# Designs tried in a protein design run: designed miniproteins, single chains, continued (5). Part 67

Each design is a single chain, and the fold is of that chain. pLDDT is the mean over its residues in the fold that is shown.

## One batch from the design tools (miniprotein)

Design m18312
Fold by ESMFold2-Fast:
Structure m18312 (fold): chain A 109 residues (1-109)
Amino acid sequence: AELAREAARLAEEGARKAKEGGGKTAELGGRSAAESAREGARAAESGDPREAARGALMASAGAGVGAIAAAADATSGGMPKEKGLEAARLLAEAANLADAGYREARARA
C-alpha cells in the first residue's frame, strides 16, 4: 500500500509538471497512473491482492507511457526542456514504484 501511495503522489506531481509545460499526453498518462495507483492501494487495504496487483500494473504502464511522452516533448520543443525532463523523471520514478508494488502484490496472491 505504501509503494502505491508514493507512486500515486509522484504520478500526480509528474502530471502537474506536464500540464504546466503543455504536455497533454504526459499529463493524461500521469493522471491515469495516479488514479490506478490509488485504486490499487484501496484494494490492498481491503485485502484484495489481485486487484491491488492490477492497479499497480496499470499505474506502472500509464506512468511509463507518460514519462516517454514527457521526454519526447522536452526533446522536440513540445514542452519547455526543464518542465518536460522534470515530468519525465517524476513519471519514471512513479512507474518504477508501481512496478515494485505490482511484484509485491503478485507475491501475496
Scores: mean pLDDT 85

Design m18313
Fold by ESMFold2-Fast:
Structure m18313 (fold): chain A 96 residues (1-96)
Amino acid sequence: SAAQAARQQAALERLAADVQGAIDLLRSHPASPEDLFAIARGLERAAGVARRLGLPEAADALLETSREVRRAGRDRDQDAAIAALERLLERIRALL
């Protein structure tokens, strides 16, 4: 329906904005491993929401990125986390 499509588009636009915000914060400030783990948890929660909204491709991208960000947190590799989030942002924008 038009209403469902509008809700899905609004959700993808919000996800893109939230991911861009996370990238901008990481570029501006050093992140602890705990900060990266918090981002990963946020991505996992967002994946659950995307799945319920009927956005399986977005949910899969969010879960894959969550795993990459958790690994970056363990490795203390902030640049790897930024790169993973930038790839996620491109994947979300491709769905818009």
Scores: mean pLDDT 92

Design m18314
Fold by ESMFold2-Fast:
Structure m18314 (fold): chain A 79 residues (1-79)
Amino acid sequence: MLERAVEAAAEVARLAGRPLDDAEREELLAAAATAPAEDVLQAVADAARLGAEVARAAGDEETAARFEALAAEVEALRA
């Protein structure tokens, strides 16, 4: 679960134009392992939803759809 949430967070960062490097991904995974799982999933879902709104406002429907799909995937992990 947490590894999938970290992968989702990395994908959000990539879609937002700031891809995570290997060190940042390892740091995020370590931090996620020590945080409550619900807080990690909530933060990733919120970031993805915000990314979708920003992309849609910019007229990038393809990126907005990718952010929305990612938010739905992370929200399913919380249920």
Scores: mean pLDDT 78

Design m18315
Fold by ESMFold2-Fast:
Structure m18315 (fold): chain A 110 residues (1-110)
Amino acid sequence: GQDTLKKRSKKKKFVLPIITKEDNVTVADIEKALDDGIGAIIVEKGAIEVPLSLRKRGVFVVDSTDLKTLRHYFLTSGIAVGKMRIVSKDEAEKEFKVTLLGKKALVVGE
């Protein structure tokens, strides 16, 4: 890292692409998104066969992509999140100025 004089960030929003069984997304698309700087990706169980190497890079496989299930997953993983919302791909891309996989995204933070 190059942030030697700044270690703490203020409250920050995070955007996580959500991949469902309805999305035509491949393992190669996920690898490219992670290489392009996406810190984490949520995948519905059965949508894609996610290799262990990608799970170690921040790909989370969940039984359902609804807000209640995602909140429970983060809480049981030891992550306390104040605000969580599911938004369309277009809304997330406008807010975060990124290109996302799939049709929806999870916004966490504030």
Scores: mean pLDDT 74

Design m18316
Fold by ESMFold2-Fast:
Structure m18316 (fold): chain A 89 residues (1-89)
Amino acid sequence: LEERVREAYEEAKAFAEKASAEEVLRVSQGALDFVRAMVDAGSVAAPTAARIARAEIEAYAEVLKERDPEAAKKLEEIGEQVRELERRA
């Protein structure tokens, strides 16, 4: 899992460096919605999906904090929601 989380983080970072803040926020919201659906369905994969999504969103926030601090703050809020879902899963 740690290796997959690390790989997801690095790929997310590369994506955020090339993508618009709007696109990054849209993708992050989609990831949050997906994880929430998995948790609500009682999926056994929900904890793993939440962990990976959180790493991706953390990478996005780190890349955007200098370029777009407002978007980075919104990403941190989305990341916190994913973290809460991970705790419930």
Scores: mean pLDDT 84

Design m18317
Fold by ESMFold2-Fast:
Structure m18317 (fold): chain A 99 residues (1-99)
Amino acid sequence: TKKLEEELKRLIEEGHKYLALSEQYYQQGDYDKAIAAFKEAGRKFSEAARLAKKLGDEVTVESLIIQGSVAISVSRSIKNPDLQATLRAEGQRIIDAAL
């Protein structure tokens, strides 16, 4: 139980790190790196969502559903079509993993 709670925390921390990197690359106009970083963030948050669901951590599950929904919403303001598609796909993947 404790090891899985530590793993959940680590997955969320890594997800936020890759999200920050994606945002930094987007501001620099490096869309390929922004996409790669966001895919890593989505993977970490999806793994965190599945683990939170298994642990019955309803607060973390709800937080990750909100995070996926925010990514889909933010995608509407992204002008690069590949990055927009990536935000939509990864946001939905996080939501699906949490449900």
Scores: mean pLDDT 89

Design m18318
Fold by ESMFold2-Fast:
Structure m18318 (fold): chain A 62 residues (1-62)
Amino acid sequence: SDELAAELGKIAGLSRESAAAVLELARQVGADVAVAYLRKDQNLSDEQAARVRELLERELAR
């Protein structure tokens, strides 16, 4: 959803397009793999990565 893409963008400093791509990646390969890629690509802190993982896991559980 656009709301989740906006929340991801705010936490990880991503554009709307990048945040939407991360959500789609998480749906295909799971939250853990998507967060691992974001950590490397965007240099996320442990705190940012934990928040992103929580949002992705909540979306995938729906």
Scores: mean pLDDT 77

Design m18319
Fold by ESMFold2-Fast:
Structure m18319 (fold): chain A 81 residues (1-81)
Amino acid sequence: MKLSREEILEKLEELLEELKRLKEQAEAQGNTDLAAEVSALIDEVERIIELLKEGKLSLDVAQKLLEIVEAQVKNLKAQLE
């Protein structure tokens, strides 16, 4: 495994900041459905970060969740462009 817990946390926190910007953009465009979808993902990412900080999430699961979140963020960005 190449990524440490701290590296996974850093990447998740960067994605969380990006998601918060995407939510503001969706809200500014009046896209309430997309804003709700982004908000749900923000809540999920915050939960993953907290579980990882508490040592309640294995690194293997955390890396898989990071990959899933990265893919979801990419798809959301495409919908706002």
Scores: mean pLDDT 84

Design m18320
Fold by ESMFold2-Fast:
Parts: C-alpha cells; sequence; structure tokens
Structure m18320 (fold): chain A 93 residues (1-93)
C-alpha cells in the first residue's frame, strides 16, 4: 500500500538521519532532518487516508521528535526514537 511504502521510506530516512547526526557535520545533520521531515509529511498524508486516528497519533509522535532533532544537540537520540515509532507503525499497516 502507499501508506506502508511511505512509512517504510520515512523509517529509512530517519535511520539515515540518525547516522548522519552521529558522524556528520551539524549542517549535514540539519539537512537530513529536513529530508526526514518531508518523508514524514508524505507518510502522515498517506496513513490519514487509511486510518485517520493512527495517522494523527503517529504524526504527532514522530513530528515531536523531528522538531526536537532540528532544535536540539541530542539530534541522534530523537531521530532514533522517531525511527522506532515508524518501525512499530509498520507492523500495524
Amino acid sequence: SKAKEALERLYEELRRASEIAKNGTPEQAKEAVRRAWRAHEEAVREILKVDPKFGAELGRKIGGHLREAFLSPDRATHLEKAAEIAKEGLEKL
């Protein structure tokens, strides 16, 4: 399904962003978070079409961690938590 494919892409972007946050420059990390945010918007859009309540809950949880990753020096931790939420969400789709 499009929702599952979009959430899988979000999971991959979050994992990649977490690795960049640990090993890359601050600028590379912020750009990776921006890419993950775009994947998040697409995933939430597709999930809301299938399960509005689940899409809204997942969107708030992952969106919260992405916001903290953008603003906080603890970027890697927030991105890892967001990735775990996305992984658990895939089991429900």
Scores: mean pLDDT 88

Design m18321
Fold by ESMFold2-Fast:
Structure m18321 (fold): chain A 107 residues (1-107)
Amino acid sequence: EEKELIERLLTSEELSGEELVKALKILGIEATKEDAGEKFLSLFDKDEDGAITLEEILEVFKKYGVKLSKEELEKLKSFIDPENGRLKLEGVKFALSLLVEEELKKK
């Protein structure tokens, strides 16, 4: 089912609370459907300003051992809104898929 979770994160138009809870559990983070969004954002946003920068995402990826290809880095950059610096939902799902895939490789 771990492969199905990654596939859903990449292909679904929405991020369900259940999918987010499952992803966070793989990352070693206990979450409920009610607090999963806050716990996920707290991995990236230290200042609670609601803006997730590329630098914050890359720091979390380094912590979890995620190495990005040139294509993955450019794809991630494309999901950041240049006007407000916020990560779009597609970028959130993409970042989660990369973190989950890396943690599953460690098993």
Scores: mean pLDDT 71

Design m18322
Fold by ESMFold2-Fast:
Structure m18322 (fold): chain A 75 residues (1-75)
Amino acid sequence: KKKEEEEKKKELEEIQKRLAEIFELIDKIKDKKVLDELREKFVKAAEEIEKNSKEEDIPWLKLERAEEIVKEALE
């Protein structure tokens, strides 16, 4: 089952890379009100994903939703 460990490691690396990109985008946002709105949206999205999704899918769904939320805030 070493293949499963390799797949998980690759997934974690991809998640980390995308999280770094999200953090870079968030760092460009200097408005506290926008940051507070992002926090609220992240919390709500995370709760919905955790309630309705398989544990295996949760990290990816949270990542995708976080990317959407940050992009919306920058528009």
Scores: mean pLDDT 75

Design m18323
Fold by ESMFold2-Fast:
Structure m18323 (fold): chain A 85 residues (1-85)
Amino acid sequence: MKCTITVEDADILSLITAKFFEASGAAKVTINPDGTITITTDDKLLALEIALQFAKLGKKVTVECDGKTYTIKSPKEAIKLIKSL
């Protein structure tokens, strides 16, 4: 399954977090000049875990998996989606 995660208002902690997921080999990271980060993975559970970590940093996250889009504004919203898997 192909998932794309978009993180808004990226700061230094967001960059470090994204680089750790990239280093795992399970995700690809693009740092955009507009201050967003795009992360791509084939694992839906990993995509939601990535979204949870960025929500914990206070970031708004959009997750798109195979044409289905989720907007995550808080850690609780990310946890709710993980529980629905």
Scores: mean pLDDT 82

Design m18324
Fold by ESMFold2-Fast:
Structure m18324 (fold): chain A 83 residues (1-83)
Amino acid sequence: MEEAEKILEEIKKDPNNKEALEKAAELLTSPDPEVRTLAAYGLAVANNKEFLKSIEELLRRVAETDPDPLTRMIARALLDYLE
């Protein structure tokens, strides 16, 4: 949770911070649904289309298979944005 919150703060300061975006993408596979939701939200706040395209397969997997409905909803919204 602390790590996800810190990454969100880094993304808010610089939405093109590739290291922070990569860490957020990694946290999408966290066993903690709250961490996954914050990671997805951080990626949405960044609004970095180029980075989101680079993790499109991961976003699709999360949108289709994540047990948490909020995490799935955010991942689906990110995929829709990539249209």
Scores: mean pLDDT 83

Design m18325
Fold by ESMFold2-Fast:
Structure m18325 (fold): chain A 62 residues (1-62)
Amino acid sequence: LEEKIKKYEEDKEISERLMEAGREELESGKNPYGGLMMMLAGEVGKEVSEELAERYRKLLEE
């Protein structure tokens, strides 16, 4: 259970970094489409990872 929580918290951090990288691409104008797609993928990954981490965290608290 703790290992699962750790994994999803790491996935969240990866997703947040992907969003940040995508934002930088958008702001630089170097690859606006790629930046937008990275931000979208990161946003979805973050939400899914947060949901899964929260679910396992609740199971651990039980």
Scores: mean pLDDT 79

Design m18326
Fold by ESMFold2-Fast:
Structure m18326 (fold): chain A 78 residues (1-78)
Amino acid sequence: SAAEAEEAKLAAEGGVGLAGGIMDETKKVAKDDKELIKKANDLYQEAKKAASDGVSGVSSVQAKVEQLYKLLQEAKEK
């Protein structure tokens, strides 16, 4: 339905926003770690691409957010 499509769009957009925030935090924590910074940027770009797939992309956006969160925790443990 149109309502389901709109809800999925909002979920995907929210997920991309969250991914961007986690990416920025990871870059701050990683500092000079070029590999971690590159991985964070790559995951964020993948989240943005997944969001363009609409309803079918929502789970992929969520997976990229989860991967970014794990990467942030890895950066903090250094």
Scores: mean pLDDT 81

Design m18327
Fold by ESMFold2-Fast:
Structure m18327 (fold): chain A 76 residues (1-76)
Amino acid sequence: DLDRARGFVRRSFRRYGLNPDDDTIDRFSQLIVDLYNNGQTPDDNPGFQSLLRSSDPRTRLMARATIDAYNDFVSS
């Protein structure tokens, strides 16, 4: 499942024009797996909502790309 999440994160991040390193891919992939295993969505997670409201535009963009990756992960 983590490898599956990594695939969706890589594709989504690149679709948003982001060039993530492997550490970044692993962190957001783990977040997707943790949300899924805990029965949470990105909307239910206060930490994830804080990323969407970050003052850093790159962090906000990574959060949006991760929502798309999460939706692909749960739909596959």
Scores: mean pLDDT 84

Design m18328
Fold by ESMFold2-Fast:
Order: sequence, then structure tokens, then C-alpha cells
Structure m18328 (fold): chain A 82 residues (1-82)
Amino acid sequence: MGIIEKSEELQKFEEELERLAEEGRLEEMKELALKFSKKMEKEKVSREDVLNFTGSVIRAIGILIDREIEEARKNKRPLRRA
């Protein structure tokens, strides 16, 4: 299959973003994304690398959005202790 091998740093970045997204830490997510984006600018990366980075960011944003939607649904009444 078509596989991108240059994903070690991207995998770590995605893992960190997912953790932050699950905790709703948007500002830290922005800082990580900007830092990684600037790193890619130093290296003349391929479009494929940029798309992989974008995909990781979109996945994390999806997690954050789902979390925020669920929290918004709870606005009527507190549902659980935690």
C-alpha cells in the first residue's frame, strides 16, 4: 500500500494533540500545531507531509469538537460527578 514512512515525529505530535483534545486544551493544541508547522517550513517537505500533518490536526480538532458538543448537551443539567 502507499505508506508514508516519515511519520515518527508526526505520530508523537498526533498522540500529544489527541491527549490535549480529550482534555479540551485548545491553546496548547494551537501552540503544538504552530511549532510543528514552523518546523516543517525549515525543512522543504513534500505536499504529502503537509497533508499528513493536516490530517492529524483535523483528527484532533474532531475529538475536541465532539467533546465540546457533548459538554454543550449537558448544559441542561449536570449529568455526572466527574
Scores: mean pLDDT 72

Design m18329
Fold by ESMFold2-Fast:
Structure m18329 (fold): chain A 98 residues (1-98)
Amino acid sequence: VKVTASIAGDAAKVAEAAALIKEAAAEAGVEVEINQTVLPGMPQTMIGLTPDVELSPEADAKLEAMAREISRLVNAGAPREEIRRAALEALKYIKEAA
């Protein structure tokens, strides 16, 4: 499964999220393509995960909630390991649901 990770926000938060998603993808054994959009002054960092396979509506809703949780942690300035763990859980979920 290949996943497109779309990250939009402040440069520092976008870079951190991108690095942690790459680390999580390597651990999960998932191929990830990261699209970064730097938007100076954006109040919230937004993260979306799009797998190259069609998910059931229930799986899609759960993945959206997991991506939203990763965004929440990044915006809260959570520890890197907590953000990485959330990303790892989302990527493992995609691999299992595919």
Scores: mean pLDDT 85

Design m18330
Fold by ESMFold2-Fast:
Structure m18330 (fold): chain A 71 residues (1-71)
Amino acid sequence: MVDDMIQRVNNGQMSSSDMPYVGRIIADLVINRDYSRAVTLGRAMYNRFGDSSSRQQASQIARDIIDQSRS
């Protein structure tokens, strides 16, 4: 569940190596028009990892997947 993932990110139960996967989930939420959860998960990721390379990579992965889904 996305809500479980948001809690795990906020509680520090996910590592920097998990951030690419979080980026993929954010992309899936945006594609499904679940913008509220996408924003919440993105904020949780940014609050825990900030400007880290893993968070930047996750954001890039999300953008690339969204762009590909739009043709």
Scores: mean pLDDT 80

Design m18331
Fold by ESMFold2-Fast:
Structure m18331 (fold): chain A 65 residues (1-65)
Amino acid sequence: SMLTIDSLLDATAKGLADALGISYEEALEIVRESYEEELKENPYAPTTVLLIRATSRAYQRALKR
């Protein structure tokens, strides 16, 4: 595949940073933590489902700041 999980997380982090006016590095940390939490809770879920859930969790975490 031409797309990796890392590239998808990076794209999500850029979107989060732009949407909320936070740094890319802070957004990337939130997105990565959210993805790891979703993977731990749902280890057999498809990657697309994990990414959707991780994105939702990341936005919720960032908004609580």
Scores: mean pLDDT 82

Design m18332
Fold by ESMFold2-Fast:
Structure m18332 (fold): chain A 75 residues (1-75)
Amino acid sequence: SSMDQIIQIIDDMIDHQRKQKNDSSASSLQKMKDWLKKTKDTDTAIRIIQGFISSMQTTDPDFAKKMQSQLDKAQ
């Protein structure tokens, strides 16, 4: 399902942020994942993920590009 694909993208983003020692970003992503599982609102989750990807374009452009590609395929 698209929800399972979006959850996988969030998990990949959480793991990446933890490796980069960005604990606050990882925590925000975890809260979004918990919210998505409760609400099943994939459209809002996609918009929030796009915001995170945009914020990473300056600090980690290669990872941002990879996440954008995965998100585009999940839609």
Scores: mean pLDDT 84

Design m18333
Fold by ESMFold2-Fast:
Structure m18333 (fold): chain A 84 residues (1-84)
Amino acid sequence: VIVKSEDPEKLANEIKKLAEQAGIEVTVIIDGDTVVAAPKNIDDLSDEQRREAVETLRKMAEEAAKKLGAEVIGVPDDLDPERA
């Protein structure tokens, strides 16, 4: 999940907090004004588990974004590389 924010560190910390409360281990990367969050063990998940984890993480990112005034700009599995 990719989120654009004026305070990416605060957004990253909020996403990590929400994921921890839901029992999901996440990797969060800050690149300029964007925060990229993904399940920590995504390569070890089945396709169904991966979709469910990404969808849960997307909802958490939307909650964090709404709270902090940030914008969710995409989910990795739904992004066309030519449009990014």
Scores: mean pLDDT 70

Design m18334
Fold by ESMFold2-Fast:
Order: structure tokens, then C-alpha cells, then sequence
Structure m18334 (fold): chain A 73 residues (1-73)
């Protein structure tokens, strides 16, 4: 089953943009790996929101993984 890799900061995405991304991936019959960066408390809140939206929008056949990277300067 093909996997779509997306890289971005979850803090830059609206809830509607997250829903559209997740729906698109599911409709294409893909799994998703979302690569994000550490963002303190805001990053944690956005990650929980992402997981909540995924639970609402996705069926059991779609796998979603979120990988949190440390941003090096």
C-alpha cells in the first residue's frame, strides 16, 4: 500500500487544511507519514488536534503516523 510523506510545521496548518489533507490521502487509498518539528506547547496542542481530526475523518483502513523532528539551526 503506497505511503504519502508530507513535511511541514503543524502550527502552520488550519484544522480545515488538516481535514482536506487526511481526506485526500484516504480517498487515494494511501497511508500518511507526516513529518513535523518540535513546537513546545503549541506544537503539542496542534499534534493532539491532528490526531483528533484523523480519528474523526479516517476509517480503520488508513494508517497515519506523525514523526516529530528537532529543528537544528
Amino acid sequence: RPVQHVEGDLRDLTPEQVRLLLRSVAEDGRDLVFHTYEGGEEGKRRLEEFRRIAAEELGPDTRVEVVTHRRER
Scores: mean pLDDT 78

Design m18335
Fold by ESMFold2-Fast:
Structure m18335 (fold): chain A 84 residues (1-84)
Amino acid sequence: MAAERERLERLLEEAAERLGLALAEKLYKEYGVEGAIKRLTELTDRAIEVVSATLGPPWAELNSAALRRAREIGVKWLEEKKAA
């Protein structure tokens, strides 16, 4: 059963990375770097709140971690755009 959880965590990480990049790119085009970072942070915070309220443990923790990863990847991409 541990292997199944590890596979799910891996899939969630991959999905989170793709989601974070896609969302960051769309927000960047609409709001610029600073607006995109603010919006991405607000959206992920709201999503984590909903997940925590609705799924319960342990699923809330898994999905919250994925959402935080999406934010991290998206913010990093946006910061690179500011530097370039």
Scores: mean pLDDT 81

Design m18336
Fold by ESMFold2-Fast:
Structure m18336 (fold): chain A 81 residues (1-81)
Amino acid sequence: SEAAREEARRNSTPATRYTAAVLRMIGTVEDMRLAGASREEIIAEVQRLADEEIARFRAEGWLDTAAGLERSTEKILESLE
């Protein structure tokens, strides 16, 4: 239906996927810290998640969104130092 296509379009926008990726990384940091993971382990997992999503954005042609996620990832990692 048209409504289903509109909903899929909204959920698949660069902006919504970027926001979801950033929130997932922040949530992962919080969950891992509560579980007693080391700073090194948290950094490695955040880098892994970011690299996967950046690669997906590049494959979709969302180069500006990919660059934005790279900058947000750098800020998240900087906050762990």
Scores: mean pLDDT 82

Design m18337
Fold by ESMFold2-Fast:
Structure m18337 (fold): chain A 82 residues (1-82)
Amino acid sequence: SLAEEALEAGLLAVEGYLEGNAAKGTGGLLRALGLGIEARDDPAAKAEIVAAVEEAARLAEERGAEEAARALRALVEGIRRL
């Protein structure tokens, strides 16, 4: 589902930040953004993507990945404005 893909993308970003792997972290963020852009004209799909990215941010906070959590929350606000 779109929610599962968005969560996987967000978790990829979290893993990248925790590993110090900038390509992986950025790749996860860009994939989640791409899903949000694709869903911008579908309010239900956009809401599912937002919820999944917010869950990834929460998991980042639990794992001490503060930079990842901040980036994912900024992404949520960006997707909401599409």
Scores: mean pLDDT 89

Design m18338
Fold by ESMFold2-Fast:
Structure m18338 (fold): chain A 69 residues (1-69)
Amino acid sequence: ATVASPEQIHAEETVLQLLSQAGAGYVSRADLLAAVPDADEQVVDNTLRKLVEAGLAQENPAGGGYRLV
């Protein structure tokens, strides 16, 4: 079972908000990390991986970012 910490929940919400605000644009990993400076890089990476695995987000095939489907 995955136990979400308050920090992980905040990171997930912030990532989703930024991706939503970007619309058709890709948001870089660096920009996502800058938006949650108090979160571990691993928390952000795990959030992005889970969103892509669930089909809710996609990675830029040219590299350099993520967006909502």
Scores: mean pLDDT 76

Design m18339
Fold by ESMFold2-Fast:
Structure m18339 (fold): chain A 117 residues (1-117)
Amino acid sequence: SDEEARKKLEEYKEELKKKGLIKRLEVLQDVADKLRAIGYGIDAMLEMRKAGVPEEVANKTIDLVEYAYLGKIEEAKKLLEEIKDVMTKKSLKYLKKAAQILKNKELVELIDKILKE
């Protein structure tokens, strides 16, 4: 079960903390965060495709999340500026969730600005 798997993961994280294996816990959390962020990038892409955006353009949401987790923040921002006019409110909200997980405050602020336009 998904719930049982999540519970076991949280118990494992607490065990790593107690054993002083903080660096291993940080690496595990970073990998999990990147996978969740990619998942939200896929959700953003699917919302754009539902709105009739071509696959090549919609896939740029995944590329944007990949640039963000690779630390290529300027490339991520440029790609967002390129696609923002064809993005749906739902796709922007999913990208915001990805940016929040990746702890990229600048990208979150840029997405919030676009959502207000």
Scores: mean pLDDT 83

Design m18340
Fold by ESMFold2-Fast:
Order: C-alpha cells, then structure tokens, then sequence
Structure m18340 (fold): chain A 66 residues (1-66)
C-alpha cells in the first residue's frame, strides 16, 4: 500500500538522521581531532546523509508511481 511505502521511507530517513547525529557527536567529542578536521568530517557526514535521504525519497517516489 502507499501508506506502507511512505512509512518505510520515513523510518529509513529517521534512521539515517539518527546515525548521522550520533556520528557528528562522536566527531565533536574526539579530542584527537583539530577544529578544522572536525568541521571537514562533519561536512562530509552531512553531505552523505543528504545524499542517502535523497535516494530514499527517489525510491519512495518510484514505488508510489509504479
């Protein structure tokens, strides 16, 4: 059903957001990393998270259009 497809996509997007938040917090808490290195890693994590969310949204749209 369309509701099941949307629910699955939302659950996957929430999982991506939660994982990204946890990884960002781990980077921020790492005393071995410079401030510049932390900023770069966080930017990379955010970019990866956004790409994953976009892929999930595209999959949701394709499944709903089928």
Amino acid sequence: SAEAIRAAALARQRAVADEMEAEIEAVRADPSLSEEEKERRIAELRARGQAEVQAIAAEEAARLAA
Scores: mean pLDDT 88

Design m18341
Fold by ESMFold2-Fast:
Parts: C-alpha cells; sequence; structure tokens
Structure m18341 (fold): chain A 71 residues (1-71)
C-alpha cells in the first residue's frame, strides 16, 4: 500500500541519518559540510518519492543543527 511504502521509506531515511550522525564523530570540518549538503538532497529526494514530509524535514533540521554544532 502507498501508506506502507511511505512509512518504510521514512524509516530508512531516519536510519541513514542516525548512521551519518555516528560517523560524523570521526569527520573533519570539510566532511561535515559535505554531509550537510548530502542530507538536504537525501531528505528532499525521499519527500519527492512520498515519504513523510513533516517528519523528515524536522529530522533534517535536528541533524543539521547537531552537525553545525560540531564545527
Amino acid sequence: SEKKRAETLTNLVEQRLEQLMEQAKEWNDAQIEQARQDIESLVQGAIDDGADKEKLQALRDEVTAKLTAML
């Protein structure tokens, strides 16, 4: 169903963002800046494919703020 597809895609993006945050502990400033750009593209692509827009935008903002705090 479309609802199950959207939920699955949203959950996969959440898991990917969690993995990126764990990896960011070992990243330099240039890698963190690149990851911020990659996250914008990842989240927008998922939303365009029917993922939960409000949930993924909130997670993007949270993850981006945490990455910025590491700089």
Scores: mean pLDDT 84

Design m18342
Fold by ESMFold2-Fast:
Structure m18342 (fold): chain A 82 residues (1-82)
Amino acid sequence: SAIQEILDFMRETEGVEPSPEVVEQIEKVARALAISHEELLELLKRLAAAPSEEEQERLLEEIFEKRREGIEKAIAEARAAK
């Protein structure tokens, strides 16, 4: 399970013990970003492997930009169906 891998990663990197509250928070973050749990795990791994804070910010900007493009496309398609 991707959630279990995220929990294991957080335990190993930040010492965060798995709990139902932590699982709920992971699900909330994934929903807020509109990404899958697998994509969230890959994002966390990429952030941890990033050589600088600037690179971490670039990775986050890429995720937000892709989400923005998806929303804009959905709005354009809805308006075209009018």
Scores: mean pLDDT 72

Design m18343
Fold by ESMFold2-Fast:
Structure m18343 (fold): chain A 91 residues (1-91)
Amino acid sequence: MTPEDLLAAVEAEEEAILASASVDKEKMAEYLAAVRAYLETQLAHPDDAALIAAAERAARELHLELVVEIAKERNQYDPAEEARAREIAAA
């Protein structure tokens, strides 16, 4: 995967996450920072497989935390907002 392919993947992931739920912006920023650190590590140390793997793992762990936060956000949605969303989907 090229740095350009990785950036495109990050942008697609960001759009999908933002579209799916009103997520904590701080958690989103932490995840995006970890992904950018992973990309920077690949660009600065392309031959250091161990360092790249460590950065990838850190980004993956934060992604999992973000997925859990999205699930919590969905469970914390106001019942009126959920009812409205279901009404729109039924129309």
Scores: mean pLDDT 64

Design m18344
Fold by ESMFold2-Fast:
Structure m18344 (fold): chain A 80 residues (1-80)
Amino acid sequence: TKKVTVRVVLEDGTVIELEVPVGTPLGEVLREAADIVEALGHEEAAEALRKFAEEVKDLKLPDTDEEIVFRVSDIKGLLG
């Protein structure tokens, strides 16, 4: 199965990189990233990622050769 590189950028500049199968629900990708950043002590970032995962639960990871980047600062802006 083809995989896509997903990068999650935290507000302190920390980057989490995931290799995820095409068609994976974005909510699953974001929850996996949230678990990783929570384990690293970024509880606020994990909370934002989990809330955003619910907002995008119907979306799936596209078939692309480009990296997909999620910035926690942008996600917080979208959540209010």
Scores: mean pLDDT 84

Design m18345
Fold by ESMFold2-Fast:
Structure m18345 (fold): chain A 79 residues (1-79)
Amino acid sequence: MTYRIVVELDRPITPEDIAAVKEAIQEAGGELLEIKVLSPTRLEAVVRFPNEDAALEAARLIAQRLPHVKRVLITPIPE
């Protein structure tokens, strides 16, 4: 299933933040399809996960590993 993950920080995104998001997605078993910076504080990733539990694990890992996380939103994308 394909999901959109939006990560919002309370400070500007760094390259290290982007790397941490990519690593969390990979460790959760997600296939990263697209990643883009929407604003200085907002990052969007489009990811294919094998199931919803993998998507939730990715969100958990992102929230755990990134400092200054304001929110992490996951929404399914219809195929």
Scores: mean pLDDT 83

